# Ledger of designs, part 7: designed miniproteins, single chains, continued (4)

Each design is a single chain, and the fold is of that chain. pLDDT is the mean over its residues in the fold that is shown.

## One batch from the design tools (miniprotein)

Design m12209
Fold by ESMFold2-Fast:
Structure m12209 (fold): chain A 87 residues (1-87)
Amino acid sequence: MARAEAAAERAREEASKMSKEETIQLATRLGSQAAQTAVKSGSLTDEELQKMDDELTAAAHAGKEATVEAAGKMAGLRTMLEDELAA
């Protein structure tokens, strides 16, 4: 829990210093990594994976602040799923 929150905060801080294009690339990369980890762990349904993709697309259209938040969410999710796989 605390590790995932720390990862999300770090990703948001890093993304806030980047350009909009760089932030979209970071959020997309983190989302892809989270989705791959979720598939390996079996933790997310196909519907939840589709919702993540839709959320990333919506954030990119909404602007930089929304994309920064999306990057944080994906980083936190990836860390949580990696911890589940390691357990």
Scores: mean pLDDT 80

Design m12210
Fold by ESMFold2-Fast:
Structure m12210 (fold): chain A 110 residues (1-110)
Amino acid sequence: MEEIRELGEKAVEAAKAGDVEALKEAIEQLIEIAKKTDDPEAIKEGIESALKAALAALKSGDVEGVEVAARGLEELSEIGVEKGAISELEAEIYKGIARIIVGVAKVVYE
């Protein structure tokens, strides 16, 4: 969906800029759209955007941004399973990646 792609791009750009408030708003909107959509491809794009945002925040040294985006990735992965967009195994992998990214951020920047 165009709106989920635009929100995903906003989340990644906010993460690159260290703009935690803009990142939080974009992630919250991605989650809300994912809950309402029946399009599994839109949900997959939301998951990928949250992962990209978490990695962008990690590269920027923004621990709070990493935690926001990683939480979004975990929630979007749960929605992905519920909506049949991804498997339970894929969701477990995304949650594992989210936890690793948060752990790396805390070790490196805290």
Scores: mean pLDDT 86

Design m12211
Fold by ESMFold2-Fast:
Structure m12211 (fold): chain A 65 residues (1-65)
Amino acid sequence: SAEEREARLRAAVDTAVALIEKSKDPIGRKSLLEALDQAIAQIRKEFPDVAEEMEAKRKELEAKL
């Protein structure tokens, strides 16, 4: 269902954010952030409200880096 897909996408983004926060490699961090941006763009096509929430998490993540 759409609800199951949304839940899986939310969980995947949360996992990616946690991995980026733990990464101490600047090159690895940049690649992971670019992958996260691409994932959010894909989510926006089907779930724009979820994409807005994910973008807010990404901004918070950048403030910590």
Scores: mean pLDDT 80

Design m12212
Fold by ESMFold2-Fast:
Structure m12212 (fold): chain A 76 residues (1-76)
Amino acid sequence: TPSVEELLQRLQSLILEALNSNLSEEQRKEVEEIQRELQDRLEQIHSQNLSDEEKLAKVKEVLEEAIARLEEVLNR
């Protein structure tokens, strides 16, 4: 199972790839939407009165979902 640091590194690599890719206008907007939704979800998790273990699990889940969505957009 990847660590949060490994997931963040993968996410950063995909964002850098997107910036250096010949993306369509629609693909660029989708990347921006994915980044915005990820930020919003992370803020929601941070604001919840959950244990550190539960917060960590939710953070990993939302990072993995964002990575999968970015990979889909970049592979079009």
Scores: mean pLDDT 85

Design m12213
Fold by ESMFold2-Fast:
Structure m12213 (fold): chain A 61 residues (1-61)
Amino acid sequence: GEEAVPTEVQRAIAAAGKEVLDATDDPFALTQEELLQRMLDVAREKGYPEEAIRLIEEGLK
């Protein structure tokens, strides 16, 4: 278990991903980079924890 991330941060990331997929007409047309960018936008707009935002940004690398 390398789970050093708080459960609330993990839930926020999952919620952002679900929000993007639910709002997208064809989620399978999204690249990983596009999905993560949209998740980042959702996390910022909804005021999710800074750690959630940072982890999504790391996923873009």
Scores: mean pLDDT 74

Design m12214
Fold by ESMFold2-Fast:
Structure m12214 (fold): chain A 61 residues (1-61)
Amino acid sequence: STAELLAQMEDLLAAAEGLIDAGDLEGARRQLANLEVMAAALPPEEAARLRARIAELRARL
């Protein structure tokens, strides 16, 4: 379901943030790239919100 996908993506975003905080910028880049692929499976509004959050995290790299 969309709700289950959104919950999974929240966990993965938190994990990407953890990688940035730990200084694993390469791991963070790979995880954000995977999240971008997953965003394509979301409805357009949810995909846009997720992509905005991915862009914000990428700006910290």
Scores: mean pLDDT 85

Design m12215
Fold by ESMFold2-Fast:
Structure m12215 (fold): chain A 80 residues (1-80)
Amino acid sequence: MIELTPEQKELLEKYLKEINEKVQKAFDEAREKGLSVEEMKELIKKVIDEYAEQWRKEHPELKEVIDEIAELLKKAIDDS
């Protein structure tokens, strides 16, 4: 496991909270627009990737954890 400082753990918790909020918002917007299930999944995965990329650029020391979380979230979307 990646050994994180207390400050890095707080950042990771913030990342998890914010990415979940972004995913939920994207899902709600896609549903309101009447997108198909396939279109919603693609939109949500794109939102996950874009947010993860932004977070990686701001916190390169957390890149590995950020990437793992993004991949797990995208897999969960595909498996839904």
Scores: mean pLDDT 79

Design m12216
Fold by ESMFold2-Fast:
Structure m12216 (fold): chain A 89 residues (1-89)
Amino acid sequence: MVEEEAEQAYEHARRAAEASREGGPAERVTGGVIGAMGSAMSAALSGGKEGAEKAAKAAEEGAREGGGEEWGGRLAARGARNAARGMAE
């Protein structure tokens, strides 16, 4: 469960980074950000603090692969991390 949710967080963040690198559309970037946050929250519910941290780290790795410093990737990684912290605390 947690592993699958972490993988989903990675993919959502990667897609957000790629979409922002293309220059839009904004809806595609937003979808990736929301997806990464949702996956991190789901991982927290399934695996607690450790599940949340795993998903947040996966989102950061996905964002890096999708475009490195691209704003959509950074937003998705930050969103996942914040969602994970909120659910774990």
Scores: mean pLDDT 75

Design m12217
Fold by ESMFold2-Fast:
Structure m12217 (fold): chain A 88 residues (1-88)
Amino acid sequence: SEAERLLLEVRREMKEFIEYALELGKKYPEAQRYLVSAASAVAMGDWEKAQEYLDKAAELGITEEAEELRKLGERVMKKREEAERLLA
């Protein structure tokens, strides 16, 4: 079904977000705590907290990569919302 396809894409893109955030933490150790926390928040479905942690990472100078993660997370959340609408 379309909803099942979207949920599979959501799971894949969440994994991509988490892996990208963890890799950025290795590259920018000063921001690692916030990037790991953002990944955890996304895994728990807490997009508001994830955005707060990405803002903290951006304040430490990784502005462009934090914005890329923000865009990916926003895309994932929109797909999840669409899938939930199709299942209602």
Scores: mean pLDDT 84

Design m12218
Fold by ESMFold2-Fast:
Structure m12218 (fold): chain A 82 residues (1-82)
Amino acid sequence: SPKGMLLLQGEMFYVQGVQYFRAGDYETAAKLFQKSRDNFSKSLGEDHPSVARSLQNLGKAYEKLGQTDLSQKYYKEAQKRL
């Protein structure tokens, strides 16, 4: 199904995001976590725990990039969904 494909792509982007984050490529990780968040939102709904998980990792990636305002924004968005 279209939603099933979005879910699988969301999981793939999430795993790739974690891999790039561990490698220290925080900019690429942030882009991948954002794609993961968007796919999970479309497949599972905006308030789903998988969306919150992607948002938490977006926060971590922006924290590593020194973008404190973006980091805090995504952490707060994740907390509203947990």
Scores: mean pLDDT 90

Design m12219
Fold by ESMFold2-Fast:
Structure m12219 (fold): chain A 74 residues (1-74)
Amino acid sequence: MMEELKKRAQELAAELAPLLARANELYENGPESAEAQEAVAEAARRVEEAMAELLLEAGFPREEVEAMIEKMRA
């Protein structure tokens, strides 16, 4: 189970890498632009989804995972 969790984390990291790179590039070139803000918001949402998936896979209750994600948004 822990090995499966590590593999899933690596897969999600690989999926998120190009989104994070795009958000970072847009933010560095124009943090005030709507495009940069949207890219950062989308990357943040995808990271939250990945974190929730990994926490559920690790055996955390859904209620606790939802509470943790809400804290990240606040």
Scores: mean pLDDT 78

Design m12220
Fold by ESMFold2-Fast:
Structure m12220 (fold): chain A 87 residues (1-87)
Amino acid sequence: SEMDEIIKKISEIGRKALERMEELNVPAELQELVKKAILLALSYIEEGKYEKALEVLDEAVEALADHPETKAIMEEVKREVEKIIEE
């Protein structure tokens, strides 16, 4: 289904983000924050609640204000998710 393709693409974005954070030795607490944000956003997307999914990702970006390298990864995740959701 179209939803299965969207979920698959966003899951791949999340996998790449987590891999990149591991390579950069990002602290486990920050990796967990990003992972939880992606999983929560995926849950909202599965429900068709795209605005709430983007709000979750935006809140994660703001929570990372003092961690510029991890914030940049979260911003990239949000940008890629927006591209998939926005027609």
Scores: mean pLDDT 86

Design m12221
Fold by ESMFold2-Fast:
Structure m12221 (fold): chain A 71 residues (1-71)
Amino acid sequence: EIDELIRRTLEGDVEAARKLEELIKRYGVDELLARTKDIRSRELLESIKTHGVSAVTIARVAAARRATAVA
């Protein structure tokens, strides 16, 4: 489930970020965007699409969003 994977990635789960990278490389960001209606999931995927697809970029984008949400 994409939404659960994104939630765990936003929580700092490194393995979730790695699995999300696998899904994006296999199916593409646009395909995953079509499968979710959750706003946070869509925002994360759009950020990944803009900044590039790698586990490092995914983790960095997730951390930035988390920091903004907290403060």
Scores: mean pLDDT 75

Design m12222
Fold by ESMFold2-Fast:
Structure m12222 (fold): chain A 59 residues (1-59)
Amino acid sequence: QPPPGVRYVMGVGETEEEALAAARARAEALPGWRLSPQPPVVSLVGGRWVAAVPVEREP
């Protein structure tokens, strides 16, 4: 469960680094939201890396 006021943005890639980069790029493109200091979640699903990076509302 994400903390209150936090949303997760997902990215996928062939490596953990690519999945994280994709998720962060998507998060940065989201107006009114910023990267949260909480750690991202990364998993291998069906042979592909999936990253979920936390974002929170900009003040």
Scores: mean pLDDT 79

Design m12223
Fold by ESMFold2-Fast:
Structure m12223 (fold): chain A 63 residues (1-63)
Amino acid sequence: MDAAEQARAAALAGGASEEAAERAKRGIDNKDPIAGSRGAAWGLATGASAEAAREAGKAGVQA
């Protein structure tokens, strides 16, 4: 379940609201790779490093 934690952490690190972070976590819990992609996109859009965003996306896809 590390993927859900990473997706949530990436969303929060990117400046997303708790609501957005919960949505990312729920997507991972539902085995929805789109949540990982969203986490990565939010991270990049809000200034997080590409590496951190990519790791969150990979975790989501691997879930």
Scores: mean pLDDT 57

Design m12224
Fold by ESMFold2-Fast:
Structure m12224 (fold): chain A 90 residues (1-90)
Amino acid sequence: SKKEELTKVLEEMIRIVGESLNIPKELLDELIEKFRKAAELMSDKELAEEAESILDVMEELINEYGTEEQKEEFKKLAEKAKKLIEEIKA
């Protein structure tokens, strides 16, 4: 489903941002699992709206703390997330 695709894209984005902030792998894995469980409880539209609200904050963090490679990977994921959000909200 588009919700499952958006959830996976957001998980990858959270991982890249977390790695750019030097969050330990064990804590980051726990945060991503908690996010996945929370996303399962949301409707497609609720997840899309939540994603839209946090994208700007994540972009600011990666631009300040990310490597060039992390910024490029994040940008591709952000474009994919924005497309999925538009399709869900249509």
Scores: mean pLDDT 87

Design m12225
Fold by ESMFold2-Fast:
Structure m12225 (fold): chain A 58 residues (1-58)
Amino acid sequence: SADIKAAQERLVQLGYKLPVDGVLDAAARAAILDFQRLFGLPEDGVPDEATLAALRGR
């Protein structure tokens, strides 16, 4: 999905090492969990609306 790919591109820009393929694999989930922890979001490893909005910075 386009949202997953956009999240992956943003995570790579933030210094995470993962492929930008639009697939929510173990590496993408680990990066999302780390991001959620750092930004005080629910740590579920799921790119929900709050997580995607935080990654976009708006």
Scores: mean pLDDT 77

Design m12226
Fold by ESMFold2-Fast:
Structure m12226 (fold): chain A 57 residues (1-57)
Amino acid sequence: VDRDFVAKAARVAGRALGLSPEQIDALAEAAKNGDWEAIDAFPPALARAVRTIIDAE
């Protein structure tokens, strides 16, 4: 899996929902590491968007 692609997808989803730069960085790092528990701690819509983007690739 391309970890840079996963991080990019997470950043796009975070920006779309108006997260702060710090929250976007945290989400991107969790997604890059495959830390699904950390991703699921974010709002359900955001977690779902990240999972959908990763699974589509």
Scores: mean pLDDT 73

Design m12227
Fold by ESMFold2-Fast:
Structure m12227 (fold): chain A 81 residues (1-81)
Amino acid sequence: MSLAEIRARLRALIEAGDIAGAIALARETMPTLSLEQAEQLAMWLAHEALASPTVSAADRARLAAELREILEELRRRQEAE
């Protein structure tokens, strides 16, 4: 799946208010990216959630926490190799 395709699918999930789906897709796709691309995707997704009227403050906090956890895991894997 291309980065553009990942972004399009994540955007659709955010617009639908499906934060659990967005988290699941990010968890599946971010490990297939470089750390730099994963960090850029996480920042972009956080911005899309902030701009979305369908995402509550609680859902934004959950998304941010999950994205941080995914990035921390990816950083640990990179440092261990």
Scores: mean pLDDT 82

Design m12228
Fold by ESMFold2-Fast:
Structure m12228 (fold): chain A 65 residues (1-65)
Amino acid sequence: SLEEEIERGVLEIAAAVYLQLAKRGKLSPEIKEKAERMLDAVRAGNLEQAREAFEEMKKLIEKEK
């Protein structure tokens, strides 16, 4: 569906942005790991796993504030 394609695109962009920030030392190694898992899941077409990785990443970001 169009909604699934939009979600995939949004998740891929989000994962790529967080991964680039982590590579520049702006985010913790734990967040980097979640961003990498999220990107891999999106590229594999596994939206459920990508959503789970994004939720875990958001929880880590919230704990580190």
Scores: mean pLDDT 84

Design m12229
Fold by ESMFold2-Fast:
Structure m12229 (fold): chain A 94 residues (1-94)
Amino acid sequence: SMEEKLVQEMIELGEELLRKAEELGAPKDVLDIMRKNLEEAREYLEKGDYEKAIEKLDDMLKTAYIYGLEHKDEELIKEAEEAGKKFKELVEKM
């Protein structure tokens, strides 16, 4: 479906943000929270629960953004803001 394709694209954004956060040296605890939310989003997508999948992806994006703000990681903030903007554009197409 169109909805399934859009959520899959959101998951791909989450995968890219996780990779960038790891490259930027985000700590294991932050990466583990992001990874858990990404995994749960995939599980909800498989079940056809797009609203819950979107919720988990939003939680993942917020985790990266909040960590970036608290630690003044300008590069991580920028990556999280860029991912969040693209995520919002995909959600608006649902």
Scores: mean pLDDT 90

Design m12230
Fold by ESMFold2-Fast:
Structure m12230 (fold): chain A 55 residues (1-55)
Amino acid sequence: SLADLEARLQALTAEYVRLGDELRASGWTDPAVLARMEAVHAEILALSAEIEAAR
């Protein structure tokens, strides 16, 4: 449902913020955190497009 997609987007957005905090704590240099942020960002973009298509 649209509500399930929106809830998933909220969860991914919260994860992205947490990863950003973790990256900052590493001095912006942790490659594992950077890779995870890239993956989560791609999921956010795909899910946002899916939500817009469902409206």
Scores: mean pLDDT 84

Design m12231
Fold by ESMFold2-Fast:
Structure m12231 (fold): chain A 61 residues (1-61)
Amino acid sequence: MAKSDLVESEEQVRETVEIAARYLQQHAGLDAEEVRKEMEELLAAGKSIVEAVEEVAKKYL
């Protein structure tokens, strides 16, 4: 491919964080705001959105 299709847009990242926060709130009883904050911190630390979701899921599931 001539372009990198692996680059996450800011909008795509935000949607994924919201979906993951709601999912963990419903299934693990977690505070959606806390999940969102932790995912944002992982993203700020240089992790991909997939890595952030995986780390939060491993920590709480």
Scores: mean pLDDT 70

Design m12232
Fold by ESMFold2-Fast:
Structure m12232 (fold): chain A 84 residues (1-84)
Amino acid sequence: SAAERAEQLARLRESLEQLKALVEASTKLSEEQKAALLAKLDALLAELEALAAADLSAEEFEAAMQALTARALALAREIAPYLE
C-alpha cells in the first residue's frame, strides 16, 4: 500500500540521516574521510527521494527498495569501525 511504501521510505531516510549525524560527530574520521562518507550518504538519500517520487509497480518498488537498503547496509558496515 501507499502507507507501507511511505513507512519503508521514512525508515530508510531516518537511518541514513542518523548515519550522517554519526559521521559528522565522529572524532575517529579525518575531514577527508568524513567528506567522502557524507557524499556517499547524500547520494543514497538522493536516490531514495527519486524512488519516493517514482510511480512504480509494487514489484518494481520492492526490488528498488531492497537494492537501496542493501547498499545502505554495506555503507553502514564501512562506517561502523570508525564509531568504535
Scores: mean pLDDT 86

Design m12233
Fold by ESMFold2-Fast:
Structure m12233 (fold): chain A 115 residues (1-115)
Amino acid sequence: SLVDKAIEIFKEMSEILLKVAEKYLSPELVERVKQIIDEALQKMEEAKTLDEIYEVFREFIQRLKAALDEAGVSPEARARFERIIAEMQRALDLVREGKFDEAKKVIEEMKKEVE
């Protein structure tokens, strides 16, 4: 289903997000990011529609941004995470359009953020 494909894409993007977090953030903030991802995944597994996935994703973005702001990450680190968030949004929008292969290509582009 499109819901299952959206969850698959979010899981893959979350793995990349965690690798970036491990490289650029403190260990305590990495644990916080991991918790935010885990909570979003739990809610997404309960979702029955794409609209419910998008609602969970919006909450996820708000929580992630708040955690980064509270931790006082550098403007450069913040800009990197804003770019990752934009790429995650683009990939999920492609899933909504039924363009799953194009969403997978966005994930490959996101891997460059780990470099």
Scores: mean pLDDT 87

Design m12234
Fold by ESMFold2-Fast:
Structure m12234 (fold): chain A 100 residues (1-100)
Amino acid sequence: SLLDEILRLMIALSNAQTKEEAIAVLERLAQALKSIPGLSAEEKAQIDALAAEAKARIEAAQSLAEMQAVMDEFVVRAGKVLKAALDRNPELAAKIDQEI
């Protein structure tokens, strides 16, 4: 299940204690998020850009606290992209709901 994978990766990201672990989990989470049905090419590109920015900031981080702040910011900003995607596709969501 994609949702279970995303939730597990979010927990793994919050528990990462090394730059290598944080980057590996971040890249997997970004791929899982891009697999959500209904995302536009632009929204997927925004997720890729956020992941690339977070990776660079994790590599530059001087402490575990700085890494944690970058990871938390990535989750918040990616969440805003997903909210915008849902707001952009209300007609599709309503149509799917009527067929199920």
Scores: mean pLDDT 80

Design m12235
Fold by ESMFold2-Fast:
Formats: C-alpha cells, structure tokens, sequence
Structure m12235 (fold): chain A 78 residues (1-78)
C-alpha cells in the first residue's frame, strides 16, 4: 500500500535528518526525537511537517531509532 510506504519513508527521512542536526545541536535533536516517537505511537507518522522532519534526533540515537521503527511497524500492521 502506497500510504504505508509514504509513512515509512517520512519516518526514515526524519530519523536521517535528525542525525544531521545532532552534529550541531544534540539537545534539540533529543527533544525532537521524543516528539517523533509520540507521533509514531499515536498512529499518525504522516502528520510530521517538513520542518519537524528536518529537526529530529538524536541523543541515544541508535536505541531510539530502533524503538521508533518498531512503533511504526506496529502502526502499519493495524
């Protein structure tokens, strides 16, 4: 389903962009990572704005990336 692919791509792009931001402002990246996790858990990963996607992640990036991707997988199975 194209909508599943769009949601997955949006989350993956937000995670990748968050890594870039973490190089200059890791504290802000951590705050935005928490917001991304909440959006995914609420079942609405598609509501991320382009700006929110650009500002995401990361303190504890590897662990939280895994958690966010698992939450997205659970959402897409519904």
Amino acid sequence: DSSEQQARDAVEQAIARGQEIARTDPQRAAQLLARLAEVVRSGRPDVLTPQERQEMLSVDYARRKEQIQKALEEYLKQ
Scores: mean pLDDT 56

Design m12236
Fold by ESMFold2-Fast:
Structure m12236 (fold): chain A 77 residues (1-77)
Amino acid sequence: DAAENQLRFLRAVAAALADPELSADLAELARLAEEAARRGELSEEELRRAAELDEKVLAGLAGEERAAVEAVLAALR
């Protein structure tokens, strides 16, 4: 299951992050992606929240880690 592997990757990255706010934001983004996969859609409020978290998380990451997280988030959309 590609989505399960992608969610596992995001959660592993979140757990490894030294910044507790960035860690929490990525974990919440992974939770919203899992909810989207489970329900088939998110509400407009959840979509706005996911977009806000996506921007915030990617702004907090750099280099190859940012590129990997960005690619996984794009694949989960």
Scores: mean pLDDT 83

Design m12237
Fold by ESMFold2-Fast:
Structure m12237 (fold): chain A 103 residues (1-103)
Amino acid sequence: SIEELAERNLEELFKELGIKEAPEFLKKELIEIIKKIIEDPSSPFIVVVRGRLLLEMIKVGLKDEKAYEELKKELEKRIKEGKPVDDEVIEEMVKEVKKKLEE
């Protein structure tokens, strides 16, 4: 029932954010993150930040799996280098990648 609890939490989160649809691969990644947080509320900072990245991608309609892999690597690099990874930084990272795909 951890799977059912994670799916229910994702449905409520999407409802609160006004998200009607998302690519299956992003939903799967979010469910795995929610499961980790449910099992361990003290989950590493990187897990929480990855969840925020996935939500921002869904919010702006960025559906490219290659773009997700690029953003994930950049996020991990920023954390390793001690650079900020707040919501504003995540929004700018996603916006920049989306702009490149629309060129």
Scores: mean pLDDT 78

Design m12238
Fold by ESMFold2-Fast:
Structure m12238 (fold): chain A 96 residues (1-96)
Amino acid sequence: TELLERQRKAAEEASEELKKEIEKLTGDKKAADEAGEAALKGALEGLESGSVTLAALNFYDGAMKTLADAGLYSPEASEVVRRQAEELRRRLEEIL
């Protein structure tokens, strides 16, 4: 349906922006791509559960775990992920 397509598009766009910001911050395109993909997967699982809050939380958790596993955790990276998750939540609430 149009609603589900708009929610998925918002999550995909948030994932792509996260990839760009993390690549710019770390210089590691592979880690940025993996973090964005993990964030997207988490967001989509949250949306399947019917919760925009869970979508944003799972986006954050997915990205942060991937960055930590890659040894790329920093306060700056955490702030980027947090900001993108908050923006995603706002967009999903506007769509709903």
Scores: mean pLDDT 87

Design m12239
Fold by ESMFold2-Fast:
Structure m12239 (fold): chain A 101 residues (1-101)
Amino acid sequence: KEELKEIIEEELKSFVETNIEKLKEFAKTEGLEILLNMDDRLRENVLKLLFLKQGLEKHKDNKEIVELLEEKIEEIRASLSEEERELLDKAIEEIENIIES
């Protein structure tokens, strides 16, 4: 359990570091004002939540991993204001809609 938690933290950090500049360029290219008007702290949290949401779908049959991912999502959301949570939820929805297109 602790080993899995550490792996999730490492993968999350790696995903953010690899994708933060790509997210900024994506926002410029697609004209996503919501992402362009965010600070880097909020953009990093967008990436973290996207990674964790994808992890939930990928590991849906593994209860232990699902519980760890849900715990991390709650931890991130608890660190945000209500307004910031609404902004992140909308940004994630807009990103997912473009990727699906």
Scores: mean pLDDT 82

Design m12240
Fold by ESMFold2-Fast:
Structure m12240 (fold): chain A 68 residues (1-68)
Amino acid sequence: MSFDEILQEVADKVRELVDDPSLSPEEKLELALKYVRETSEKYNLSPEQQEELERMARHAVEYLVARE
């Protein structure tokens, strides 16, 4: 799997978490970051790649939560 595919997979998961009405904004961010950590471990990503995924996930959660 390419890094771009992994980045898209994380982005899709973040959108799914934000769309869950049972989760608070804080829980959405915590679960998104947990998914980034699990994905980074699963694909044995470099520290730089993990940082990029964390940055993207934080930005996506902030953007989507602000829209709610």
Scores: mean pLDDT 79

Design m12241
Fold by ESMFold2-Fast:
Structure m12241 (fold): chain A 73 residues (1-73)
Amino acid sequence: VSEEALEKAREAAEKAIKETLELAKKAGITPSKELLFGIAHSAAKEALLEAGVPEEEATKKAEEIAKELVEEY
């Protein structure tokens, strides 16, 4: 996996989390860490697949990225 692909995946996951938090704030709800993990994982995996990373590797790398980002919350 290229460093560029990993960076794009992290950016996509961070954007997805921020958008989810903003929507949740407007709706008056607090999103669970499980929800944030799922959203970050999906966004990171899509970005990695678009970068040509194989599905199995993309799934594992997306899980690592999602765990790291969700630990901030």
Scores: mean pLDDT 81

Design m12242
Fold by ESMFold2-Fast:
Structure m12242 (fold): chain A 56 residues (1-56)
Amino acid sequence: GKELGEKALKEKYNATDIKSRTLDDGTVVSTGIDKNGNLVKATVSPDGEVTTEVLG
């Protein structure tokens, strides 16, 4: 859950200020700030699939 989202943001984007939320369906959403100041997001499904995107 949270560890997968945090790890994905740190390893892929060198993200800082990481915050994670668990939704009622078991989905985890993590957000952070990359080294360029862009907002980055990781979504971890209940089965452990990780999707990442840059929002900034």
Scores: mean pLDDT 81

Design m12243
Fold by ESMFold2-Fast:
Structure m12243 (fold): chain A 109 residues (1-109)
Amino acid sequence: MTPEEIIDETVERVRKELKANPDKAPEIVLKLFREAIDKIMELYKQGKITLEEAETYLLRLLDGLSRVVEEFAKEYNLTPEQRQALEDALTRALIEAWLKLSIMKEEKK
């Protein structure tokens, strides 16, 4: 799979699953985001993308998911605080992914 395919599939899956199970929104978003992060990191481990490309794709994934979260928040009248909590969780997972990529780069040397 290409990084673009991973991002597009993940964004579509989150959008569909949120509409089907709005009560499980935080669990769905975090689960699918972490799965997509792992797939992108695997491409980096396999030497199919560079570290810089991996970081760029992780940011694109975050942007796509943040847009879906905003659409969901508007549709279900989430408070600004509830929306921010979801976005903060996504940002935290991204930071953890970047730290892991950095460690893996050092181990590859």
Scores: mean pLDDT 80

Design m12244
Fold by ESMFold2-Fast:
Structure m12244 (fold): chain A 77 residues (1-77)
Amino acid sequence: SADKRQKRAAVIILKNAEEDAKRGLDTPLAAAYEAIKAGLPEDEIVARLQEQFGLSEASARLLLDQILEGRRIVKEK
């Protein structure tokens, strides 16, 4: 179903973010993941992604939401 695909996509995005961060890559996924781990507010993370990587606010928020959803799913399963 679409819901299952969305949950799977969130977990895949989280795993990619963790891998990018572990490798020290300069990617939006790595930056978002490290900022979440550092406990930064969502609005600050969004602003950093826009500034560093040229993402729109909508794209930055979607990326952040997907990583957070992936973290929720992994902890509950």
Scores: mean pLDDT 85

